# Designs tried in a protein design run: designed miniproteins, single chains, continued (5). Part 2

Each design is a single chain, and the fold is of that chain. pLDDT is the mean over its residues in the fold that is shown.

## One batch from the design tools (miniprotein)

Design m16036
Fold by ESMFold2-Fast:
Structure m16036 (fold): chain A 98 residues (1-98)
Amino acid sequence: MTKEQLEQAIEAGVDILAAAVIKTVYDNIMEKHKDDEEVRKKLIEDLERLIKRTKYPLALATARLVLLELKGASEEEIERARKEYEEALEKQNEILAK
């Protein structure tokens, strides 16, 4: 493995971990605080900031998907975001498999 390949694997691993954290926080809020408007509003604001600042493609796709679900977006928008999430996940997994 080259130094460049190792650096790409580390970045892919960090991106996968960031996406997992986003999903875990979302799942926990939806399980325990689904009716808490203040908690939902804060999560929406945090996700919108993350989307504007993150360089990690899987974290970005995960945040977008979760944000659309929280906002009650159309099924078409959610399906598009889900496909982007799946494509980003596959790409990061391919980097780690090398």
Scores: mean pLDDT 82

Design m16037
Fold by ESMFold2-Fast:
Structure m16037 (fold): chain A 65 residues (1-65)
Amino acid sequence: SVSRFSATAIYAIGLGIEGLVKSVEIKDDEIYVTLQHEDEAKRKEALALLEEMKKLDPRLTVFVE
C-alpha cells in the first residue's frame, strides 16, 4: 500500500546517520544493513529496532561483523 519499502529504507539510513549501524545498502528491492559489534549494548539496541522493522518489511537483511 503506502511506500513501506521507501519508509524502511529511510529509517535504516537514519540509523546509519545516528551511528547505530555501519552501513546501509539498497539493491534490487532489498535492504542490507551491516552492524559492527563494537559495543554489545548498542548492537542489541540496533538489532531490536531492525527486528521490529523486519516484521513490517521482510526485505530487510541484517549482517553483524
Scores: mean pLDDT 66

Design m16038
Fold by ESMFold2-Fast:
Structure m16038 (fold): chain A 99 residues (1-99)
Amino acid sequence: IIELKPEEIEEAKKAFEEALSEKMKEALEKVKKDFIEPVARYHAAAFEGGERAALEAAVKAELIENLKITAGLILLGKRSPDPTLLDPLTIYFLSLYEK
């Protein structure tokens, strides 16, 4: 099912937070540094001043939220953990968590 209801989004986020181990926290911080921050900077590179800062913040927030939702759905068994079906950000996060 392509469209998630607000209740399903909140359930996924809760599952992620409840499963949040020290390894998951370390993986999340590494993903923020190595993936999310470079991507946010890339998307904001054509902008200046306050617009650049606002766009970087918005992209970071969206990527973090999407990661929590996708990982939460995988934890709930509602989405496949198959790397061929996942986005690169989620694949990278899971690769750090599984090690």
Scores: mean pLDDT 74

Design m16039
Fold by ESMFold2-Fast:
Structure m16039 (fold): chain A 91 residues (1-91)
Amino acid sequence: LEEEARELIRRALEAMRRVLAGDESARAEYLEARARFAELLLALPPEVAARLAVEAAEREGRIMGEAYGEDAEEVAARARAATAEQLAELF
């Protein structure tokens, strides 16, 4: 299940890169993979789900930083920290 979640986030991030490059046909693939990833997180132990959510946010932030010409590692670090902070408030 954890491996399946990691596969889904990898697919979502690949589709996200294509959408950001102007390939609108990848949007459906991105949304499907992201939705399935979210569904899998609900089936995982909360601690594992939180870790995977933080990992996904970090990787997504890095791609966004690259796409918009920002410091990708700084955007990734901020996305990671923000997600971890939100999850800490919920648990």
Scores: mean pLDDT 78

Design m16040
Fold by ESMFold2-Fast:
Structure m16040 (fold): chain A 87 residues (1-87)
Amino acid sequence: SMKDQVAAKVRGLFDELEASLSDERFRTLVRGMKYRTLDAIYNSDDVNTIKALLLMDLDYASKHISEQDAALLKKTVLQVEDILEEA
């Protein structure tokens, strides 16, 4: 299904980010964000709702990690938004 293809691409981006990280706290935040975003993809037909959740999670995480880590997370979030908009 289209949802399965979108979910697979989104999972791949979060998994790639997680694999690049050495900080277990940041990995835990990324992992949680990944599963919440995947859940939203399967349970919503409104891309704007999924994007709003993703941006809320980004804002929350950015308050709990370094500026450099927040920039890396934001780059991944923008790539996820591009995937969601293409679907």
Scores: mean pLDDT 86

Design m16041
Fold by ESMFold2-Fast:
Structure m16041 (fold): chain A 89 residues (1-89)
Amino acid sequence: NMVEALELALKYLEADGDKKAVEIAKKALKLAKEGKVDEALEYIREAALAAGVDPAYVEEKLAKVRELAAAGDVLEAAEILVKLLREAA
């Protein structure tokens, strides 16, 4: 589910031409495909914080993504990932 959410988020970001967000999403997706979901989300967290995104917002959105992906709500998880990754870029 997390892999599927990241794959959908990557497709949306690629369609929009968001080069930096695409690079972050690709690295996170590679980690998730290797079974390193926690490392994938930590990588996104670090990128968002480095870009100046509010820490409370980052933690709230990553927790929601994890919850939605676990529940099989892949589309909703991908939509949150797209917004967060755009802010991290």
Scores: mean pLDDT 85

Design m16042
Fold by ESMFold2-Fast:
Structure m16042 (fold): chain A 67 residues (1-67)
Amino acid sequence: MTEEDREKLREVARTEFGLTDEQIEAALKAGKPVELTLENARLYFKAKYKYGLSDEAALELVRIAQA
């Protein structure tokens, strides 16, 4: 993931989940597997098409949501 993707991901995660930068970085560092749920699929597509995140950043947003 590029630094640009990471910056955009942090902004979206703050907006959607109300997380601190420390919580976001901890979730990214943990690297938990993405659970294959309908809610996670919806979040992934929202991240890509509403927020314009890359595929990699959209998957990381889903991982953050699971933390």
Scores: mean pLDDT 79

Design m16043
Fold by ESMFold2-Fast:
Structure m16043 (fold): chain A 93 residues (1-93)
Amino acid sequence: AEDERLEKIRKEAEEIIKQYGPVPEEVRNFLREQAEKEKELLKKLYPNMTDEQIEKRAETGLLQSEARVSLDPQAYERTLKKIEERKKEEERK
């Protein structure tokens, strides 16, 4: 079942974060913003899904992203670069 798969993914992501440590707040906030955008995309792609199902998927995706950045230094560096590019874009406006 989908709920069982999402729970397994959540548990695996939580274990990775526990083992490698949490990401800095700035990175976490960036990933959270991306998860909110993903939530809106999921509503458009899967109009028959309930809000609860969409929220569970978005939360699971956020945890996977945090785990990936925590586990992979290259993913961490790429995320920091995206945050810096966003700041520069806002400064130019």
Scores: mean pLDDT 79

Design m16044
Fold by ESMFold2-Fast:
Structure m16044 (fold): chain A 113 residues (1-113)
Amino acid sequence: SNDSRALSLIGLGQYYRKKGDFEKAIKFYEEAIKVAKSNDLKALALKNLGLTYRDAGDYEKALEYYEKALEISGPLGQATALRNIADIYEKQGDLAKAQAYRQRAAELEAQAA
């Protein structure tokens, strides 16, 4: 199925990200987004694009993709995206924003419990 193919492409993207081959990782995640039918798999690929740009030091692109993942995610996926956004603000030295995003993530997880 298209979703099985998307999941396999996400796996390839994760493999290349771990190897530091960010260009290949990005390409596989972009293809996964194109073929995915479910919002869960699109959000997973968008989150992994954000993680890849973070690992490459492109914090602006990392935030962009985490925000896109946040828009299409359910509550637990939203909590994960908010924590990833908080981690970027912490890396940029904005501890107040990092704390605010972490609090929002914790509130969403409490609502899902």
Scores: mean pLDDT 90

Design m16045
Fold by ESMFold2-Fast:
Structure m16045 (fold): chain A 67 residues (1-67)
Amino acid sequence: SAEFRAALDAAIEAVEKGDYQTAIDHLGRAARAHPEQAERLAQLAVKVANGTDKEGVIAELRALRDA
């Protein structure tokens, strides 16, 4: 949906800026729009919270958006 894609784009921007709390908030919005993705988004939120694999997180979020 447009809402899901917008939430993922906002999460990607926040990750790129190092604004991890804002990124996690947007991942939560994406999970509410598409509950079937909630588990995958939760795993990505853990990586965001730990500041690990920034480029891999961005790549995964782009892949989810483009699916």
Scores: mean pLDDT 85

Design m16046
Fold by ESMFold2-Fast:
Structure m16046 (fold): chain A 62 residues (1-62)
Amino acid sequence: SSNDDQVQQLQQQRNTTVQNTNVQVQRMRERGVPDDVIRDFRDGRDRVVNGLQQQINNLRQQ
């Protein structure tokens, strides 16, 4: 169904966001970025991931 295609696209975006976040956090740690800045960055990315998950859940409830 069209909803299944949209779910697959959103899952791909979610997975890509998680992977990119992990890579960026690792690089920030290696560069000596302060822990509070890393936490703020991670929290912002977690909000994006949660938003994508909510869209997936909404489509699956249809």
Scores: mean pLDDT 88

Design m16047
Fold by ESMFold2-Fast:
Structure m16047 (fold): chain A 67 residues (1-67)
Amino acid sequence: DAIDAAGRGAAGALASGGATAEEAEKAGQYVRDGNWEEAVRLLREMAERAGTAGGRAAALKGADSVA
């Protein structure tokens, strides 16, 4: 479920226009590598860079679900 939640969070951030496909893929790769701390960090950075409140919320929810 945590892996699935991380994937959905990254996809949500990407769909919101606040992240690139490459960033979403990196987040997923960190999760697959067992590097949860880096996955959460990247999702939080995507949230920080998002230009919309909706984009920020989606990325933060993804990070919270992974943590």
Scores: mean pLDDT 71

Design m16048
Fold by ESMFold2-Fast:
Structure m16048 (fold): chain A 60 residues (1-60)
Amino acid sequence: APEKVVVLDSITDEEAKEMLKKGEADIVVRRVSGDSPEAADELAHAELKRAMKIKKEVEK
């Protein structure tokens, strides 16, 4: 598991990569919300996949 997780309301992929490169975070996740528990779960899952992809791109 990552040591430092940062959650922000709004962040671009470029800003997330910069934070990771600076060592400010191990993974950067955007806060998500839905109008139902099911919608919120789907959005959270998609956001986690995006965040993990960016982390892997920076690690290379």
Scores: mean pLDDT 74

Design m16049
Fold by ESMFold2-Fast:
Structure m16049 (fold): chain A 78 residues (1-78)
Amino acid sequence: SMLEEARAELEAALQAALAANTREAVLGAVDLGVRIVRELDTPEAAELFERYAVRLITLFPEVTPEVQARAAALQAEL
């Protein structure tokens, strides 16, 4: 399913961000999550992003403002 493909892609991006441990890689993972939610445009994709966002800010608290801003913008678009 597209949701399973999205989950796998997000997991790969998260693992790449962990391996690189750079702000650029982490912000790339955030941007990928936003892109996937916008492309799928379903409540299930929004829920997937919410869980992904929680994992991202837990592992990379420095990007919390960027993640929260994207989450708020997506919530307003839905």
Scores: mean pLDDT 79

Design m16050
Fold by ESMFold2-Fast:
Structure m16050 (fold): chain A 101 residues (1-101)
Amino acid sequence: KEEVLELARKAIELAKEAIKLAKQGKGKEAIDLINKAIDLVEKALRLSNLPPEVKLEIQVLLGMALIYIGVSKLTGNDPELLIKAAELVIEAAERLIEAVS
C-alpha cells in the first residue's frame, strides 16, 4: 500500500513538472517526464490489489494520455496536447490513490 501511494504521488509530481516544461516550449523534456509518470502509475497499478474494473478505468486514462502524446509529436509537440496528456496521468494517479486509500 505505502509503495503504491509513493509511486502514484511521484507520478503526479513528474506530470506537474511536465506541464511547466510544456508551457515553456520544452516539449521533448515534457514528453520524457510524462512517459516516466505513466511508467510509475503502471508499476503502482501492478503492485495494487484493485478490482479489474478499477484497473481498466486507470489504464483507459493512461491510454488516452499516450494518444495525446502521439498526436502532439505530429503537431510539433503542441503544449496544449502535452498539458492534456499530463492532466490525464494526474487523474489516473489520483484515482489510484483514492482506490487504495
Scores: mean pLDDT 89

Design m16051
Fold by ESMFold2-Fast:
Structure m16051 (fold): chain A 92 residues (1-92)
Amino acid sequence: SEALETLKKAIEEIEKLIEEVEKLEKSDLPIEEKKEKLLELVKEGDKVVQEVVPLVPLAETDPEVAKLLKEFVEKANELAEKIERLLKKLGL
């Protein structure tokens, strides 16, 4: 199941990005370096989302795909909320 493997990897990638955003927020890096790194994490998150988009129609016929897609969306929303919070703190 190529789709299931892709979704599991995408979830793992989003979880790693969440950890990286949290580490970045807690870091003592200069504001400008935090901005540059955060924008790179946004770009990486967008790439992961684009890899998952073609699998969305499969969720209508495959319950396992639907379950993993729901988990992916929940994790992607968590990432988006953490990014938005940090962007506001950095004046972006």
Scores: mean pLDDT 89

Design m16052
Fold by ESMFold2-Fast:
Structure m16052 (fold): chain A 56 residues (1-56)
Amino acid sequence: QVTCSLEQAQRFCTESFTSGLANSCAQAILKRDSSLLPEEFRGMEFVLVPELNKVC
């Protein structure tokens, strides 16, 4: 299970090698569009949390 939230996105930014996933989550949150998630994650349980703060 993967949760695309502000906290998780910020944590991924700290881990440089996972910044790509953080960027995808940030875009999905900002545009409120889960289809922006990579296809490889479409089988996972993704929860988008509506945040007003910027991520990364």
Scores: mean pLDDT 51

Design m16053
Fold by ESMFold2-Fast:
Structure m16053 (fold): chain A 86 residues (1-86)
Amino acid sequence: TEQKNAQAIVDAAVKTLRELGKDEVAEEVEKTGKKAIEQGKSVDEVVAEILKVLGKAFSAGKISLDEYNKVVESIIAAKKANGLPG
């Protein structure tokens, strides 16, 4: 389902951020993603909301460009694993 696919993508991004030791950013992504899913947003809209959180974290120096790219790759991988375009 759309909601199940969106949750899998949020979970992948959160897991990657926690593996990088970025727990505060992971919590913000989890909170933002959950809210977007509860509001009935599409997978693409949920991804856009997550990318906004990641972009702000990068701009604030909370994550590096390499860490940002690693999280984006985890989102793409989760989309492909659920039969969605990357």
Scores: mean pLDDT 86

Design m16054
Fold by ESMFold2-Fast:
Structure m16054 (fold): chain A 86 residues (1-86)
Amino acid sequence: TSEKARTAFIVSLASSHIVDVTRQLMKQQPDKRSLLQQIRDYAETARKHPDTAIDDLKKIATLSKQAGYPDIADLAEEMINLLKKT
């Protein structure tokens, strides 16, 4: 449906944003590079497969909380809720 397509688009867009943010943070915080790379890899998968991204987004939320990036975690949790609603 158009609602499911819209949800997938929003999740893909949010995941793409997480990829861009983590790429920038890796340049600024080299000590967190390993955690940021893991977050980015899950975000790339969520961007490519937004309709099945709940498990990837859960990993992003958990790792982002551990790394000290609550804004990224909150965005991932918001996207999980959006997918569960549709």
Scores: mean pLDDT 88

Design m16055
Fold by ESMFold2-Fast:
Structure m16055 (fold): chain A 114 residues (1-114)
Amino acid sequence: PEAPTYEEAIKMLGERLAALPADEAAQVLRRMATIFESFGEPEAARAFQALADLVRKHPELRPYAAEKFTEVLKAVDEAYERITPDGTKRYNPERRAEAERKLREIVAELESLL
């Protein structure tokens, strides 16, 4: 089967997260933190950890957490320059710096709610 586009995948992941019970959503977010840390994305990993903690403490904020989850994934995606229309990307230090700034702002916002 054909893989979904990055934007479609991000949207589907956010919708799925919003539909999960809070404990299961928190587990998914903690797994995402571990995965992204292993990929060398520590700011994204921190954001996913903060989202997991937020969902556990405030289950009513799950729709907000799902929105922030998609923002984190978009920021990571935007850290790379798209080379081809079919989604091949390369490292870009200016895009990377901006993405890391956005991720730090998301982390600060989430931690202020904990």
Scores: mean pLDDT 77

Design m16056
Fold by ESMFold2-Fast:
Structure m16056 (fold): chain A 61 residues (1-61)
Amino acid sequence: SAAAARHQRKLQLTIEATDIIIELRKKGELDKAQEFSAQFTKLIQAGDYDAAEALIKEVKG
């Protein structure tokens, strides 16, 4: 269903974002980790999963 697909996408994006936050914290980039976490959370709360995915790609690139 569309609802199940949206839920699965949200979970996958959250897992990827969590991994990024952990890696930034390991590198001592605490401010960057906090800013990324705040921006990602806002996008997920807004239901803007396309922008959330783009944010993940930007931080990884």
Scores: mean pLDDT 88

Design m16057
Fold by ESMFold2-Fast:
Structure m16057 (fold): chain A 82 residues (1-82)
Amino acid sequence: MLGELLEEREMSVEELVEYISKVTGLPKTSPVFEELLETLDPTRRYRVRFYTSTDEKPYIVTSREEAIETREVEVGIPEKYF
């Protein structure tokens, strides 16, 4: 379940990975990022909204199809990392 909005800005996929890595302390080589990147085209920029989450790991809420069409992405980051 998504909670509070933490950050909203336009960013590349690389910047998105950097942000999550910095906030969570997870290395960029973590399997978590492989799952996140399934949804996104690494050559594109997105309007990203980061929310707190009650889930175990960071995840993208927005479907792949919706992300491609709108260029907007919602990301849940576990509240335990804050």
Scores: mean pLDDT 76

Design m16058
Fold by ESMFold2-Fast:
Structure m16058 (fold): chain A 117 residues (1-117)
Amino acid sequence: SLREEIKRELEELAKSLKDEEIREALLKAIEEAEKSEPVSKEEAAKAIAYAAVAHLLLGMYEVFKDESFLEKAKEIFLENLPKVVKAALNSENEFLRREALTLIKTLVKGIEELKEK
């Protein structure tokens, strides 16, 4: 099923992470999402939109090389991670589930890569 595929990809992502805080937060979010109710299209879309702000902040860090943008990107990502993981696993809409998964992967990769620069 798509849900089992997304869960596997998120668990594999978590195991690959060097950042312990992000790894632990992602694993906790997966566990909590497994026990949660279905997420409406509106709730899923809002979670994705709010977390997408972290992606813009990563872009600002890449341009300005100011650590405050990276710190804010990680903060926004971690604050919204439980809701975006719920959207990926429990949204009734397949497009929103795939969008949430893609955003999580993009933000995790971006934070890890920029932190090493």
Scores: mean pLDDT 85

Design m16059
Fold by ESMFold2-Fast:
Structure m16059 (fold): chain A 68 residues (1-68)
Amino acid sequence: GEAPSEPAPGAEELERYPREDRRALLAEAIQLFYQGVSPEEMAEIVRLIVEGRLEEAFARMEEVRRRL
């Protein structure tokens, strides 16, 4: 039957964002990529996350989201 394995980490962390978790932001960015975000925008988001600019990365993802 359909087994409810562990929920998608991106979805869970979106609902229960644990504070400043780069993994949560990266998972959200990956979700956006699967939804059709351009690789150029994805690269910018990943760069911000890697640089520790989580607030800017989140704002960039939100901008991309509103266009999807």
Scores: mean pLDDT 67

Design m16060
Fold by ESMFold2-Fast:
Structure m16060 (fold): chain A 112 residues (1-112)
Amino acid sequence: AEELREKLSKAKTVEEVAEIMLEAANGLSLYALRGDLKGAKEYLEVIKDAAKKLKSLTDNKEVIDKADELVKTAEELLKAAEDPSTPIERLIGLALRLIGLALDLVLLAKKL
């Protein structure tokens, strides 16, 4: 997660921030599925910080709405991973949704 924080501090475009959010979404998903809650939390914080930076770089409603949905899904995935009664199928579903939202955000950013 530290490498992504360094990339985020240097990011100047919506596309660069969206690509960092995709990398962080992959990290959160992997660590959550493995039960590494500490690692998962570090990637969630990167996603949240990246979303704040993205909103400072654009007023595009579709991009902002997608980033907010991505943050919400990331928080839902971590909460589900913290609950040992959560079925693995639900964790996989949330992880796939998170990665899909991050990919959609990158594709939207490329059109700006």
Scores: mean pLDDT 88

Design m16061
Fold by ESMFold2-Fast:
Structure m16061 (fold): chain A 61 residues (1-61)
Amino acid sequence: SLEEIARADRERAEELRREAERLFEEVEAGKAPPSALVRAAQLYAASGILLAGADFNEELA
C-alpha cells in the first residue's frame, strides 16, 4: 500500500540521515577525508527526496 511504502521510505530516509551525520562527525574528528563531505551531502539529499516522496504517497493514501 502507499502507506507501507511511505513508512518504509521514511525509515530509509532516517538511516541515510544518520549515516550522513556520522560522516560529518568523522570528518570533523579528522578520521575521514574532506571528500567524505560530498558523500554526506549526497546522503542528505537522498534522504530529503525520500521524505518528499513519502509525504506525497501518504497524502494519496
Scores: mean pLDDT 83

Design m16062
Fold by ESMFold2-Fast:
Structure m16062 (fold): chain A 79 residues (1-79)
Amino acid sequence: SKEELRELLERAALRLFRQTGELSRRALADALGVPVSTVSAAAELAGSRLLTPGNPPPTRYRLSEEELRELAERLRAFE
């Protein structure tokens, strides 16, 4: 669900912020080993308030079902 994706994204982002002092889509993407476009598409889909677009914002990318599943697994494992 969008709510579950948002919770996973924001939990991982806050954990990263506690470790590095950075709270951004790019920092989370680098930590997860995925493209920044993947995190950006997921954050837009989920309506995340913590993961605002950078300036300039990255090009939006449509995520496949497999990419969403893999991202969710990486986010859960990031704990």
Scores: mean pLDDT 74

Design m16063
Fold by ESMFold2-Fast:
Structure m16063 (fold): chain A 67 residues (1-67)
Amino acid sequence: SQEELKKKAEELLARAKAAIDAKDFKEAQKLLAELVETYLQLSPEDAAELEPQIVELLKEALKAQLE
């Protein structure tokens, strides 16, 4: 269901952030790949709601790699 996909995306966001914070980039890459796959299956409304959190996560990932 769309509700289950949204919950999965939120869980993947939290797990990916934890992996980035731990500098576990292999795990972060795996989780980000699953997040992208899940995001593409979301309704436009749910995708739009989660977009700011996904953008922030990607900024954190880039900052962790460059700094």
Scores: mean pLDDT 81

Design m16064
Fold by ESMFold2-Fast:
Structure m16064 (fold): chain A 65 residues (1-65)
Amino acid sequence: KASSIAALNIRAAGLNIEGLKVKVEIKDDEVYISIEGPDKEKAKKAAEELAKELEDRGTLKPHIK
């Protein structure tokens, strides 16, 4: 749904403000997430949290790169 994509974009913008570089690719119902930053553990945790939020919505299927 468009609302899920909008929420994803808002989350990605928030992570970029925190100094993380977020790349998101959407293909049909699948989302490919790549998050990079100076703190590798923080970037990994951010990607996992974003993926969990998408799974909870049930509209998009997340994949972490």
Scores: mean pLDDT 72

Design m16065
Fold by ESMFold2-Fast:
Structure m16065 (fold): chain A 87 residues (1-87)
Amino acid sequence: MRRVLVTLLLEGVSDAQAAEILELIRAQPGVVEVRHHRQGDTLLIDAVFESREAAEALLERLREWLEKHAPDVRLRVHVEEVELPEP
């Protein structure tokens, strides 16, 4: 099946900000899987979505959250379609 993988690289993230970002991503309708890796103040997140629309909705919510709550955090985004085996 086709899914959308969103890779997020966030630099300058506090522990509290990392927790809130992960909860925001997990709460997004259409999210299938969320994996993360933390190294110092860098947070790498791989999130798999059912659709491009779900991924785009998350990216809009995340950018708005960062602008309001974490303006010093640097965000890099990569979006790709991935093919996963049927369950």
Scores: mean pLDDT 82

Design m16066
Fold by ESMFold2-Fast:
Formats: C-alpha cells, sequence, structure tokens
Structure m16066 (fold): chain A 103 residues (1-103)
C-alpha cells in the first residue's frame, strides 16, 4: 500500500542517517518533515522532499546513500531493512553510490 511504502522510505532514510552518525537534530528534522507530508503527498514526492532535507542538512554523501536506499524501496520493492543493509554493504565496499543508484 502507499502508506506502507511511505513508512519504509522514512525508515530507510533514518537507518542511513543513524549509520553515518548524522546529528540527532537532523534526524529529528527529517522525522518532523515526514509527519507533515505523509497524509498529503504520494511516496515519490515524500522521498524527494526528505532527500532534499538530508542534502541541505547532512550533505551530499548522506543524501546519495539515502537516495540509494530509497530507490531500492521504491523500484525494487525492498523493505527498509533490506534496502538499508544493501546500501550499507555497497558503501563499506567503497562502491560509487551514485552509479549504483542509477536505474
Amino acid sequence: SPGKVKEEIEKAILGVLEYLGVPQEVIDRVRKLFEELKDKYPPLLIAGRLLTEVYVHAGQEAADLASLAVRKVLYDGKTAEEAFEEAKRLHEEGKDIRAAAQP
């Protein structure tokens, strides 16, 4: 369902941010933005808005890794946990995360 996909997008992004040691202030900001958007917009627009927030407040590397996880939820039908674990593995292997995120 769209609601389940939205929750998996948020969980995937938060997992990436916690893994990268992003400050709690930024994590709380992303959570607050999700609560404001979740009942008003479809999954793809929520993903774009949350990833923009990550980019502005946590930087490009965090946004690229979060984007990779989000794409695995949206396009590969993965759970947040599966998407996060795969993104984490690629990051630890030193793969080009941007190249890996492109369809």
Scores: mean pLDDT 85

Design m16067
Fold by ESMFold2-Fast:
Structure m16067 (fold): chain A 79 residues (1-79)
Amino acid sequence: SMDLLERAALIVQKVVELLRQGRIEEAKRYIEEELEKEKDEELRKFLQEVLEIVERSSDPEEMIREIQALFSKRAREML
C-alpha cells in the first residue's frame, strides 16, 4: 500500500534525523510511541525491526545505514 510506504518513509525520516543529531534515546522513544499508535501489522513489524537495530548497535551511522537498507528492502517487497 502506498499509504503504508508513505507513513513508513515519514517515520524513517524522523528517526534518521534524530540519530544524525545523536538523540538516540529520543529516536527509541519515538519508535515506541509510533508502535503504540500503529494498528497495521506489517508496519508494526517494520517498526519493531527498526527499534531492534537502534537497540543492538552503538554507532548512529551504522543504525542509519541498516534502517535505510531495511526500508528499501521492505518497500520492494510491498510493491
Scores: mean pLDDT 85

Design m16068
Fold by ESMFold2-Fast:
Structure m16068 (fold): chain A 68 residues (1-68)
Amino acid sequence: STEAGRLALLIRERAEAAGKTFEAEALVRLVELSAGDEAHLLEQLDVLLALDVRTITLADVEALVRPV
């Protein structure tokens, strides 16, 4: 959806600002787990961006992100 595209862009922009990148599958999964709740998405994104890694993987999202 257009909303999912907007959230995906937001995730990528925030990650790039932190010097990190998202795997495509990780990004899709974060959007799914947030269920359209942008505030929840941003809170979980902050948790992921605190990881000492350059690339956020699907495994990172599955381990750390709680669904709404």
Scores: mean pLDDT 82

Design m16069
Fold by ESMFold2-Fast:
Structure m16069 (fold): chain A 75 residues (1-75)
Amino acid sequence: MDELAKKLIEEYTEKVEKEYGPEVAKKVKELIEKGLKSYEANRKAQKRPPPSPKELEEIIKAMYKSALEQIEREK
């Protein structure tokens, strides 16, 4: 789980860095990591099992999209 999450975050961060530069990539990475940490904490508090690899991929993709939208709004 954690290894897959890190790999996906790295892949999205590399795409952002290539298109928008390292500063934007750093912000996107931080937003995804914070979002994922909050999600995992809430899931643990509800005593739910860890997300499946497919669920984790979908969640990280959604967080990536949300992070980009937030940065675009802050401009």
Scores: mean pLDDT 77

Design m16070
Fold by ESMFold2-Fast:
Order: structure tokens, then sequence, then C-alpha cells
Structure m16070 (fold): chain A 66 residues (1-66)
């Protein structure tokens, strides 16, 4: 499934379980992508690579779908 990059960024900003530094690093990585859309798998991989747990990553992805 494709997610809007802006919806993913908003979900990350609103997630209470992430540090401000972790949020900024992930948002910066997403903003380096040329597309306005990102696949669910790319979001998961990016979150996990920045130290986000699988449970936190799934929570963020579900929020981005709403």
Amino acid sequence: MLLKKSDVIEAIKKHKGLSDKQKQEIIDSINKLSSDYISEEQVRDMLLSHGVSEKQANSIIEKAKE
C-alpha cells in the first residue's frame, strides 16, 4: 500500500514513544525521497533502521493510513 509522505511525517510527529531526535532523523530521511508517496514496507524499513521497535513502526503506519 502507498502512503502519503505528509501523513507519515504527521504520524511520526504525533507518536509519543519516540524521542525528538529520533523523530527528526526519520523525518529528514523521508524528506530525502523524491516521491510524495512511500510504500508501507519502505516506511517500516526506515523506522526500524532508525531504532524504532516493530510495534511502534506498526502503530505509526496504521496512523498514517487514517
Scores: mean pLDDT 81

